Designed miniproteins, single chains, continued (3). Designs and how they scored, part 46

Each design is a single chain, and the fold is of that chain. pLDDT is the mean over its residues in the fold that is shown.

## One batch from the design tools (miniprotein)

Design m9581
Fold by ESMFold2-Fast:
Structure m9581 (fold): chain A 96 residues (1-96)
Amino acid sequence: SSISIAAEVKRLRNQADELEERAAKIAKELEIEGSNQLFQLAPGLKNAREGTDPERAKATQADYVKLEKAQLKSLSELKEMEKRAQELIDKAKALN
């Protein structure tokens, strides 16, 4: 029935809205936290490279790479969430 289709469309749109809200929160956290973490390591990385302690330089570089990989993973998860939200919206539109 038309009422059943309307209920399904509302459900799909609500699920898409929840994913978009979650994605927006992660994007904001990635922009604020990720940028701050890399910015904090950058002077240490430069100083370690110019210093006489190769083990400290290696450890600082490893921490930097770890944070970059974590940020890329979060970005990939954001893109997947945005894709799933769009698929739900498209499915809701197809039902109308």
Scores: mean pLDDT 71

Design m9582
Fold by ESMFold2-Fast:
Structure m9582 (fold): chain A 63 residues (1-63)
Amino acid sequence: TEEKLRAIAEEIVASGKTLSREEVAELLAAAGLDPSLADEVLKIAFEIEVEEGVELLRKAVLG
């Protein structure tokens, strides 16, 4: 279950779209997952965005 939530979170981050909790819940329902897990997906997406932000900062500093 966690692996599927992470895959959806990765897809959201990769899309570059700003999604609401409601839109994330719809994506979960479409994937056959529990829409109440939308908050968990958003937490994972936030963690991915932070990791990507750190990498972007490192590349900017290094040139």
Scores: mean pLDDT 76

Design m9583
Fold by ESMFold2-Fast:
Structure m9583 (fold): chain A 65 residues (1-65)
Amino acid sequence: ITKEEAKEALLKIAELEKNETLQEILREAAKRIENEEGGKNALESLAKYHPNKEAQEIAKEALEK
């Protein structure tokens, strides 16, 4: 997965988030992804631990690229 694909996936997950503080945290995390490894680590955490199943699915799909 590229850093751009990881940023895009995080932004999609942020759009699903109804809590404005958590949405901003996800957008900030997306901005901080500077390499493929950072993007992969962020998406792996979201795929395993995010409370929204749709968000977990977006993260898993992005990791398969």
Scores: mean pLDDT 77

Design m9584
Fold by ESMFold2-Fast:
Structure m9584 (fold): chain A 114 residues (1-114)
Amino acid sequence: MKREELEKKTEEAIEAIDRALEDQSQEATEEAEKKFEEALKIAKELGTEAEIELLERLAEHLRELGQDSAAEALLVYKNLELSKDEKKKEEAFEILSKKSGKPVEEVKKVFEER
């Protein structure tokens, strides 16, 4: 199942990020990037909600590790990807509104200010 594959690839990406931060080697960083790209590819195939969930989960993990700049970079990437298609952007606002319990206008303001 694609959802189970995404969960496994997300866990592999998290483990690779942890290893890259511990080892600080070019090879560990390249492995983390590769695992992230594999997870992102599956998330994009599943749809906008899965892509948002993946990027937010990785950003939260990076923030817990004190990597605020890397977490911000993932959130900027999310915003740029979602901005390419008005329909995808509208779907993202609806998903985030539903998950946060906040009005769409409030979600849109936070999204566009970042």
Scores: mean pLDDT 72

Design m9585
Fold by ESMFold2-Fast:
Structure m9585 (fold): chain A 92 residues (1-92)
Amino acid sequence: SLEEELRKLAADGLETLRQLFPDLSDAQVAAIEALLEEVIRLILEGVRAGLSPEEIFARIRALIDSQALPPRVKALLLSLARTMIELAQKAL
């Protein structure tokens, strides 16, 4: 399913973040896991509502920008979000 594919991308992306940022605490990793669940929710809701990829991405960017995370971690999360939105668009 689309949700299963998005969860797989999120899990793979989190593992990549852990490899690139080994100094991430367990608390930061848990916060990123929770954030990725919210990103998946926003993508699924946005697709169901008929929002454009640009509008879905704008909402996700606002969410990620509000987080207390290093700029490079945010940049990778935004890149992951774009890939997840592209997957969701192809599944329509």
Scores: mean pLDDT 87

Design m9586
Fold by ESMFold2-Fast:
Structure m9586 (fold): chain A 63 residues (1-63)
Amino acid sequence: MDELIERFERRLREAVESGDKFSIAAVLTGLAAVLSAAKRAGAPKEHIERLQELVDRAQKALD
């Protein structure tokens, strides 16, 4: 899980730095799916919080 979250953090950073809204939206879609799955699977709260922070950052970047 940690490696997956770190990969999404890197992908989000790269997408935001590119300024490409499509890339940011694609990362957000993947993050939302992983967050939903993590919540259903009862993942550790720390992982859920980190995924939520990435979702929030992606949403703000699309503003």
Scores: mean pLDDT 82

Design m9587
Fold by ESMFold2-Fast:
Structure m9587 (fold): chain A 78 residues (1-78)
Amino acid sequence: IQDLADKAKDALKKGDTDAALKYLGELSSTATSLIEDEESRQQIAQLSQQAAEAAKKGDTDTAMKYLDQMTDLALQSL
């Protein structure tokens, strides 16, 4: 999880939107497959969508904020 989050963050900082979206998708998929708590899975899915939308708009700060929130929630839910 942390490795995928770090890769997504690095891609966002470099302006590589395609790579950032790929790693965000892999992070969300991995987190939701490992987490049994339904509420946490739903929140991770929502945060992933918000991060992806921000990344598509070029709003790197907002995308990184949602990515950090998603990663923190995923790690707390394991």
Scores: mean pLDDT 77

Design m9588
Fold by ESMFold2-Fast:
Formats: structure tokens, sequence, C-alpha cells
Structure m9588 (fold): chain A 84 residues (1-84)
């Protein structure tokens, strides 16, 4: 769990430090917090739903492409760790 929490915080920090509207950043951070709670609860259906919602919001966002790719890689790593 410590590694999952650290990874979520790394993603949140990338969101906070990146060039995008504050409302988009706030929504992504909220969804990431909900994702962490779903992982801690072992709710796999909710984890998949939240990952899909985060992915859709990220793709529609104005974040630089490099930032989107980095976040997507970290989200994949997070998902794989949650399947232990």
Amino acid sequence: MAEIEALVEEIKELVRSSDAPEEVKEELIRLLDELLQAIKAGDHARVLALLGEIGRLLRKSTFPEEVKEKIERLLLKLYLLSQQ
C-alpha cells in the first residue's frame, strides 16, 4: 500500500505542477483520491470505472502530450500494483 500511495501522490504532483486549468487539475486530483480509496477497499469494478474516467478527462485536457503520456504510464503501473 505504501508504494501505491506514493505513486498516487507522484501523479497528483505531476497534475499540480503541469500547465492546465485549475478546475481540470482539481477534478483529476479528486478522481485520484477516489481511485486510492477504491484500491484500499479492493473494489475492482470501481477501480476500472475511475481509471476510465481519469483517462477520458486526461485525453480531453490541455496538458502537454509528454505529461499525459507520463501520467498514463504511472496509472498503468498503479493498476498493475493494485492487482497483487
Scores: mean pLDDT 84

Design m9589
Fold by ESMFold2-Fast:
Structure m9589 (fold): chain A 77 residues (1-77)
Amino acid sequence: SLDKVLEEVKANMSPELQKRFLEIMEKYPEFFEKHKDKSVREILAALYKELLFTDTELSKEIFDLMLEIDREALAKG
């Protein structure tokens, strides 16, 4: 069960960022299951690092998602 990760996503992200996160999770479900004890940002950072030299396009999408998550968090105070 990834319920804790999904609750964090729903609590902390806009609907647009939630959709982007879910699309990434669907592509690498085993990775998210392995790291489900970590924060959303830690999981994304770890996946970004793993994909740097194997899937550079998705790695960039993950980096952009992390940046947008940080921007939304800053906007909330």
Scores: mean pLDDT 83

Design m9590
Fold by ESMFold2-Fast:
Structure m9590 (fold): chain A 87 residues (1-87)
Amino acid sequence: SAVEEALRLVREVARLLREGAPDEELARVLEPVYERKDNPAFREAAAAVQLLRAGVVEEEEALELVRNGRAIERLEEVRREIAEKRR
C-alpha cells in the first residue's frame, strides 16, 4: 500500500541520517516522496523526513506520526516553536 511504501521510505531516510549520508544521496531517496505528493501518506512522509532531518524526532516516533497522519501537524508545531523562540 502507499502507507507501507511511505513508511519504508521514512525508515530508509532515518538509516541514511544515522550513517551520515550526504544530502545528494538523501535527495535521491526522497524523489518518490516529491513525485507522489498528491498522496496523503507521502505528504505525511515528507513532513516526517523534515522532522528527522531537524533532529526533532527519532525513527520510531516519525513512523508513528506517518501511520496516524500527524506528521504535518507536528512539523507545524515545531516551526511555530522555532519562530516564537526567535522573537
Scores: mean pLDDT 82

Design m9591
Fold by ESMFold2-Fast:
Structure m9591 (fold): chain A 95 residues (1-95)
Amino acid sequence: SIIKVDEAPVDAVSGEKLDKVLSDEEIAELEAFVAQSPFLQLGEVSSIPGAYFVYDTVSGEYYGFDSVKKLGIEALIERAYNAAMSALEAAVNSV
């Protein structure tokens, strides 16, 4: 499913706002990328039609087209795993 956000999120790798309008081909590449994992969702900025991004439901991180192409699926899975483990360790150490 596609998620909608009112404000452009920030890319977890580059720190840039995800407000760039993508081509139909780039959007199709993101759709194919998201289909590789049930934890990834395609998102769009409601105020900027065509500004698509990837949201990782495990890490809570947002990724633009360029970061997705640079990292690939395996690196995103590793980032999500590391984020989940860090959150668990922080929770355990706060008790």
Scores: mean pLDDT 83

Design m9592
Fold by ESMFold2-Fast:
Structure m9592 (fold): chain A 66 residues (1-66)
Amino acid sequence: MEEEELLKFLTSIPGVDEETAKAIIDKGYKTWEELKKLTYSDLTSIPGVDIEKAKEILNDIKNKFK
């Protein structure tokens, strides 16, 4: 159930498609608390995610939890 909410949030981030969002969850980020711990190295290991895209994704996650 939380995974569906995480997928909706992640796919709302510009440049994150459903495949990228699922790849993040598959790396073990299955709850909001785990998502806060997401790293550049985990993001850049996903095909299509470079360091700039990883930075944008992390910034959007931080903005959600401010």
Scores: mean pLDDT 79

Design m9593
Fold by ESMFold2-Fast:
Structure m9593 (fold): chain A 97 residues (1-97)
Amino acid sequence: SELAELLEEALELAEELLETEDILKQIGLALRIIGLALDVERLLAKSDLPEEAKRLAREIIRLILEAIRYVFKGDRERARELLRRARELLRELKKLL
């Protein structure tokens, strides 16, 4: 599933951002994740996926973007918790694809 692949890539980049101490690298990773979030929204707009699947995909993206905000605030523990929740939702989403 293209949707699952895009979301998995966004999660992996967010997990990499969480472990990165270089602020310029963090910014680069955040921009790549934003690009993937836009690709997800474009895919959802054109897809015949169930509304529940679209809702889960949007919630996963929201959690990833919120985690990035917490990394930039210096709250890595909160960011890690949000990414774990996003990964659980991705597992649920894969059952609907």
Scores: mean pLDDT 90

Design m9594
Fold by ESMFold2-Fast:
Structure m9594 (fold): chain A 90 residues (1-90)
Amino acid sequence: LKVGELYEGEVVEIDEKNATLIVRTKDGKLVEVRAGIDPNSPERKLILSLKVGDKVLIRKLKAPFNGVWGKFRNLPIDSNSPFRIVKILE
């Protein structure tokens, strides 16, 4: 996966506390999607409006991936994480 590239996926899990999603890509990988660095961002509000099963367009971020903690710790999250949400597809 390349930085800045767009990917389609399906929401698998939502962490409302941290405004973070786990998304399954077309190739079956689980990736972490973050609201970005601003907790009051439009991206945070968009993430919190989503439901499991929703389809989303995501963009790969340049940020380092240091794993996932708390709610997502038991999921095999792909090292190409994190991603940013672009829009809801349905």
Scores: mean pLDDT 70

Design m9595
Fold by ESMFold2-Fast:
Structure m9595 (fold): chain A 65 residues (1-65)
Amino acid sequence: SQDAANALYDEATRRVMEGENASLEGEGSGVKVEAESEDEIEATMAAMYISVAKLAGDKEVVYKV
């Protein structure tokens, strides 16, 4: 969802600015994906990957089911 994705985007942005990979599934993230459906998982991961790719400017990640 956009509301959840917004929180993930904020955390991802902060991680990248610190010179770290924005891995919301990693340690110290404080944010994790929560989903009871594939659609929610896909949207959340896509937002995270797009944010990381845009900020880093060198990597593209594609979510695969």
Scores: mean pLDDT 48

Design m9596
Fold by ESMFold2-Fast:
Structure m9596 (fold): chain A 100 residues (1-100)
Amino acid sequence: SSMAIEELKEYSKKAVEAVKAGDYREFRKYLTKIIDLIESGKIPKEEAIKLLSEFFSELMALGDDRAGSVILLEMAVLESEGKLDVVAILLQASALAELP
């Protein structure tokens, strides 16, 4: 939905600002909200991959390896919970953003 797309954009912006501030607790909070939106199915898969790739590209541009590590840990948690469709979306977005 258009509302879910705008929420994803807002949460992505807040997550990036949290990393810039060195606030990884706030970053994890918004990352969790982003993951919840993706899991909800309210955003089409292709649009979710595109928006997440833009988000990951912004994080990569900050040169902060801790943000990347947090994302990898959250993906491992999702995999352990059997949320493989969400993991696939995150992996595709990461590949498009050229994240490590």
Scores: mean pLDDT 87

Design m9597
Fold by ESMFold2-Fast:
Structure m9597 (fold): chain A 68 residues (1-68)
Amino acid sequence: EPLPVPSEEGARKALLTVAEENPENAVEEVERSGKTLVSNALSAGDEEGAKKIKEVAKKVKEELEKKK
C-alpha cells in the first residue's frame, strides 16, 4: 500500500512542527520538508494533492518570514 499523502491540514501541522523544532532555520527546514511532502504526493500519483501541499508550504514559509 502506498503511503497516504497528507491532507492540507496534515501537511500544515507537519510543517509547523518542523518549524517549532528548528526555530533558527525554520524557513529553510519548512522549504526542505515541503519539497519532500510534494515529492511523496507526486510519487503516489496525486498531482492535485502535490499542488495543495506546495501552496500550504508556501503559506507557512510566508508566515515564518514575516515573523523573522
Scores: mean pLDDT 75

Design m9598
Fold by ESMFold2-Fast:
Structure m9598 (fold): chain A 73 residues (1-73)
Amino acid sequence: SKEEVDAILEKARAELDKIISTLPPELQEEYRKAFDETIAEMRERADKEGLTPEEVREIANLIIDAAKKAKEV
């Protein structure tokens, strides 16, 4: 359901916020905007493409993993 998808994306946003909080203050705003845009795009795609909660969770996990790797660079 849309409610389940929204819950998954909210959880992903919380995880991304934790990653952002570990960055230097000058980078936090830029990364927060980028992640907010990514989450918004996923919500829109879930609505348009009829993604299942499981598919959204898998994509959210990929985004979180990518964010963790980006922090290493």
Scores: mean pLDDT 78

Design m9599
Fold by ESMFold2-Fast:
Structure m9599 (fold): chain A 87 residues (1-87)
Amino acid sequence: EKQKKIDYEVDLILNKIEEIRDRPEKDQIDELAASIVTLEEKLGPKETEKIIDEVLKRLDEKDQKILKEAVKEAPKLKARREKLLNG
């Protein structure tokens, strides 16, 4: 059951990268980053890292760059959410 949920989340990220592959603009990358933050809230950081690693293995270098940029933006969005909730 947990593995089926991981496979589902991997497919969601792969599909989002497929959609933005041809035009990976800042807004699209930020949307992907927001999805990663939501995934961390839902499954926790260890499980999210495992999902991201699995997605990276399935992508070419161009698509890996898109995911890596989204992963880099995710901590900034998370910090912003925490400040809104605790400020």
Scores: mean pLDDT 78

Design m9600
Fold by ESMFold2-Fast:
Parts: sequence; C-alpha cells; structure tokens
Structure m9600 (fold): chain A 102 residues (1-102)
Amino acid sequence: AAPVITLSSDRRDASLGLSDRFELTVELDGKVLGSASWSNGSLTSSKGAGTIEASVSVDAAGNVVFSLEVEGPDGRRYRLKVVIDPATGLLSGTEASVSALP
C-alpha cells in the first residue's frame, strides 16, 4: 500500500504575504507515521508511530519542500517529496517512490 498524505491549509484570502499555515500528515494503514508543518515561514517536523525521517526546506523559488522517508509495516521504505507553493497554498508537485525489498 502507498502512504496517504493529507495537506491542510488555513487560507482565507488570495493575498500574498499572509501567515498561512500548512500541515502535512503521513498515514499508512490507518496509523499516523509523522507530520510536518509550515507556519509564518517557520518549518517544524515530528515523528509519529512509524519509523520516519522528515526534512523540510525552502527552495530558491520560495516553495516549501517536504522530504519524507518512512518504513511501513510491510517492511518497504517509502520516499515522498511534496512541494508546496506558499503563494497559492497548493501542491506544485508530489513525487513518491518505493524501495524494492531485498
């Protein structure tokens, strides 16, 4: 199974420079594996019940980039990259890959 990414955003207007909040939650088979949030240009990540490594950065264009690696209960390692445009609050791109088991 593929992990499910939930993105939530508290956006009220299309005005640039608002203190928008974005929260990403990574879930696999009903378990929250970890989360990452962006608020007021500040990035925070936390580990959940699964083995998860999360990194958050801002690219040269000002997009928020979440890079997540998670080991699921099936023993597979999932790699997720989520790019969020802070001006629109929308996903600019999402990449996912699964490492083959030995």
Scores: mean pLDDT 57

Design m9601
Fold by ESMFold2-Fast:
Structure m9601 (fold): chain A 110 residues (1-110)
Amino acid sequence: MKLLSLEDEELEKIIEEIAEQIRKIAKPEEIEKLIELAELSDDRELKDEEKIELALKYLAALIYNGIEESIAQLEENIAQGKADKSTEEKAIRGLELLLELLKSIKEKLA
């Protein structure tokens, strides 16, 4: 599914919030890596500020989409009785890792 299409208001808000949090905690060397990431993703000429914003939105979208996909997959598999113990454990572990990443980002702002 498209990252920005179905729940545009909610998705944009979450993506912007995550991007803003990342920007606040990012070190100079991390900002440099964000610019490099944007350059790898887009071959058009952009200003450094635009590249940073693009990279941050890209990272925020990946984090959000990963959590959403993992939760949806886990809930669907459990609800339909299709998840075996191994699959359920892997899904829970994935969700725990994603939640810890978000907590780490928030904690850095405290």
Scores: mean pLDDT 59

Design m9602
Fold by ESMFold2-Fast:
Structure m9602 (fold): chain A 75 residues (1-75)
Amino acid sequence: MEEERRRELLRKAEEHIKKAQDYFKKGNLYEAAKHFAEGLRYRAEAESPEQAEDAKAIGDRLVGKAKYLEEKIKK
């Protein structure tokens, strides 16, 4: 059960990280940061649940920063 959940979380993490790279390549900083943050959360849950809160905090900070920058560019 736990092993199957771990594999599912890792798959979701990989999917989000790949999407983040695609969005970054397109210049969509907010979407890129959002997907990267989700990827970090899923990976932390799968590999080190104890670090999940730290990963969430880092992700939330990145998303906020990216949204701020995108709002400035979106003139």
Scores: mean pLDDT 77

Design m9603
Fold by ESMFold2-Fast:
Structure m9603 (fold): chain A 71 residues (1-71)
Amino acid sequence: SEKEKERKKLHEIRDELTELVDKYANSDEIIEILEKEFNAKTLEEIHEVTQKIADMDEELLEKLFEALKKL
């Protein structure tokens, strides 16, 4: 189904974002949040995560948004 495929894409983007964040910010706290949230998230959840990430780091928010746009 389409929702299942989107979840799979989110996991793929999560993996890419985790790698980018590690190389970019190199912050354990940010990486932990990203891994924890994305580890079993859906498209709806990603919106909530985006809001929380925005409160933590705008750089991370921009990268997250760009990755989602590529979707």
Scores: mean pLDDT 53

Design m9604
Fold by ESMFold2-Fast:
Structure m9604 (fold): chain A 64 residues (1-64)
Amino acid sequence: SAAARAQALRDAARHAERFPGLEIDVVSDEPVTPEQAKAIQEAVDELARRAPGTRRARFEVKVA
């Protein structure tokens, strides 16, 4: 679900804050809808802005 992916991204943000400069790749094995993929991408973009110590969090999803 989109909520579960958003929560995973928030958890990734906490790890990124603990390890500044570490790139985090989150890959979803579960197909998501285009709407969910858009919400996940927005969360990734916001995470990158809110955690300046994180180079970039990359989230790759399969759209069904």
Scores: mean pLDDT 60

Design m9605
Fold by ESMFold2-Fast:
Structure m9605 (fold): chain A 77 residues (1-77)
Amino acid sequence: MLTEEEVNELLYKVLKGEIDPLEAAKRISELFERGELTKEQAEAAKRVIDLLYSDGKIPKELAEELKRLLDETIARQ
């Protein structure tokens, strides 16, 4: 399984501006959909999405969509 390390790497790269915020958010969503993330990692991913939205890096519609998808998948896990 992809580990907590993957989420941490994505967070670190976003903070350094090394990765596109939109791409990072999509990767996190894909990892969760594949069941490769734990519930705690999914909650961490929601925090990344909130930070990206607060910083104006992603549009509101995308942030809400990704958070909804994560919430639904968490509920099913």
Scores: mean pLDDT 66

Design m9606
Fold by ESMFold2-Fast:
Structure m9606 (fold): chain A 61 residues (1-61)
Amino acid sequence: SRDDFLKDLVKRGRQVKTPQQSREVTQQILDFAQGKIDDYRQVVAEIISMGTNLPVSAILS
């Protein structure tokens, strides 16, 4: 689940000992955040599409 994923990231962050481990954890956090932003962008675009009669592709361009 999302909460389990976030808990794992926090645990891994606390265990970081090297710059390489820091970069890996940071990248995973950024990838997770980007995925959520993309998910929310898609949902918002679909709602706007229903209200405006514009296709989702026009809203996301």
Scores: mean pLDDT 70

Design m9607
Fold by ESMFold2-Fast:
Structure m9607 (fold): chain A 107 residues (1-107)
Amino acid sequence: GEVTVSGGGTVAEGGTATVTATVSGADVAGVALALTGAGMGGHGAFNGAPAAGSRPGFTGTVDAAAGKGTLTISGLTREDTGYVGGVGVDAEGRAVPGASVAPVTVV
């Protein structure tokens, strides 16, 4: 299976970014989405649950019927500038690489 990541873009400081991972292929059982920027280690969501240690404003959802995972990040700072990577997970819990990343630029 494959994971394609879209959304993000340029957001004003204090604003909200939304990133969507779309899953294709029957071998993907879940999606993890994580923001990788300065000072942002570990912030993201797996299958709609916020990752441990995520700050307030990190909200993940999964629409399993549509094959989508969504990460919404509010209260963005310029230190959050980076990208959101998406990783599919198979039925055995092994990572399936995402096809792309979505940039998030805070201005």
Scores: mean pLDDT 65

Design m9608
Fold by ESMFold2-Fast:
Structure m9608 (fold): chain A 100 residues (1-100)
Amino acid sequence: SLTKESMARVEAEYGEAIDEAVARYRAALEAARQRELAALEPTLSPAELERRRALLEVAVEVEAVGVRVDLILMAAQGASAEEMRAYVDERIAAYEAAVA
């Protein structure tokens, strides 16, 4: 019961902020994905490029799910919308550094 009540509270108080933060993270990763695919296009066959596109699409979804889980846990611990935005900014910067 406690877990169900905690989840309902998180959804009611933080749902929109979490959705906006995840959408912003997803948009940044989609932009990075498009840059990677553009860089690979002259090097890969059409079949290899299509497989790479599919893998990167799945990778973006996995990353977005991970950030959503982290934001739900932060919200359950009483994090502010500003703290959640800062966390997403840090995750975007870390992702961009990892692919540089």
Scores: mean pLDDT 83

Design m9609
Fold by ESMFold2-Fast:
Structure m9609 (fold): chain A 93 residues (1-93)
Amino acid sequence: SKLREEALKAIDEGSETLNKAEDVRKNGTVEELKKAKEETLKQSEYLKEVGKKILTEAPGTPENAVLFSAVGVMAAGLTASAMLLEKKIEELE
């Protein structure tokens, strides 16, 4: 139950990070874009760590496979968002 609670919280925090990154990408300064990129990459790495815990510590149930998939999708989304922030930084110089 603790690992499931950690994973769901990590997904929720990841969603908040994506929303902040999108707002900064549209309206932010170069300084804000750089900070948002760092935060987004940090959250992506944390979700990857949570995914590894699910694979190593959780029973191989369909429910845990779905949870692992959800964590993986969020981590990938955060990585993609960080790439878009980097592109915006390059456009602004």
Scores: mean pLDDT 87

Design m9610
Fold by ESMFold2-Fast:
Structure m9610 (fold): chain A 65 residues (1-65)
Amino acid sequence: SEASERGRRAFEILKEDGLSPEKADKAAAGAVLLTAEGRRDLAIAVAKAYGASEEAAEKAVEAAE
């Protein structure tokens, strides 16, 4: 599905930024769900709460859209 592809891309960005696979998976899933709800700023904040840098969080959220 398109959502699975967006989640995969967000996951790879977050994992490359140094998140564990478990944290990257949770953050990527959150990014897909929150962007679908139009909650982009919250999606970035959640990714950063999992340990992503500002740049990686923004890129992952953009990939999740």
Scores: mean pLDDT 85

Design m9611
Fold by ESMFold2-Fast:
Parts: structure tokens; sequence; C-alpha cells
Structure m9611 (fold): chain A 85 residues (1-85)
């Protein structure tokens, strides 16, 4: 059902956001550059979109998720910039 797909998207998105946040924290501790963070976040986003496609998520839900992932990525990068000493 569409509700089942929406619930699956919510779970995947939550997992992805946690992974992005953990990656940001690790990269702060390791003194990595913003460009390195961007590259890793791009990989996480690509993997998440592939996972949704592989799980048969509708194109409309994938499009919405892609926009939300881009917003999450931007938020993580902005937080990284503001938290760097």
Amino acid sequence: SMDDQRNRVIQIMGQTFMQMTQTMRQMIDDGQSISDLQSVLDQIMSQTMQQMDNQGISSGLRSQASTQLSDMQQTIIQNYQSQRS
C-alpha cells in the first residue's frame, strides 16, 4: 500500500539522517575538511536513493525524498561549519 511505502521511506530517511549526523561528528573529531564531508554525504545520499529504488518506492515518493535528503545534507554542512573550532 502507499502507507506501507511512506512508512518505509520514513524509516530509510531516519536511518540516513542518523548516518549523516554520525559521519559529521566523526569528521569534526578527525579534523576533516568541508569538501571531504560533502563527498561522504553525497555517497550516503546516492546509496539511500538506490535503496529506495531497489525497494520499489514510487517515483513521486523518491522525488520527495530526494528533496528532503538535499535539505538534510545542507543542514548537516551548515551545522558542521558553525561547530568547527
Scores: mean pLDDT 84

Design m9612
Fold by ESMFold2-Fast:
Structure m9612 (fold): chain A 68 residues (1-68)
Amino acid sequence: SAANQAKAEEIAKEAEREAVRHVIQEDYEGAIAVLEKAAKELEELGAPELVKKMREGIRHVRELLASK
């Protein structure tokens, strides 16, 4: 539904902003946790493209962590 799509977009946007704040603080595990929580909520809402976006964010953060 349009309401579910709007809610999913808001969840994804807020999760990205929160994950960026965690990365700036070098809390990579916190950033991953935020994105994993959002991915699960987006799966429940049936938003597969936004789930994919959250998983790409997790991959990026894991690459940063692996470079330490």
Scores: mean pLDDT 86

Design m9613
Fold by ESMFold2-Fast:
Structure m9613 (fold): chain A 119 residues (1-119)
Amino acid sequence: MELSAGALAAMEAYRLAEETGAELAIADASVTPEEAREGARRIAETFKGKPVVVFALGTGAESVLAIGRVLAEAGNEAHIVVGLNSGDEAGWRALEEALARIEEELGARATLVRKERPL
């Protein structure tokens, strides 16, 4: 069986946390942005001001951006890792834009793990 993009992203998040000594957290980006913010608030409360690598479940661009914003506002040094399978080019562009905004506007880091790219 092939590993999903999500599984590959989870493995990358684990590797980054181990290599950097950061805390590892999981946030749900498959839910609404409001629910994603609540999940991110719990992560921020757990790891107050500490570096955190976040594996994002799902690919909702607005929810991923909401997670990054909450963690940045809480003062966490955040690295957000998301996985995406090829074939959804509109979703890909929206997600790349959200991750770019996380890096450019919030000072956090982002990694996008793409699987089965057709080009």
Scores: mean pLDDT 78

Design m9614
Fold by ESMFold2-Fast:
Structure m9614 (fold): chain A 89 residues (1-89)
Amino acid sequence: NDIKLFEIAGTDKARFCIKLNKRFAKMVGAKEGDYFCIEDEKAALQALYNMINAQSEGHRFILKGMILSPKAKKDREKYGYIVKKEDLP
């Protein structure tokens, strides 16, 4: 999977976007072809590594932990969002 840089509607910054692995998409209730989008480049590289290895449950668990939640109080830019493929440019 490649990282793509997209300007997502309603955001003030471009996001690094990684196409979801089929197994990870199923785990988080998304569809294959949806994207994980994140602001921080280093966190995007970490997410890409875990997405490439998402056949492993451990890597899927790490990746799920990178999804932004209401409980995240620090380093929110290191967390990402699931964006549907139809909502991308």
Scores: mean pLDDT 75

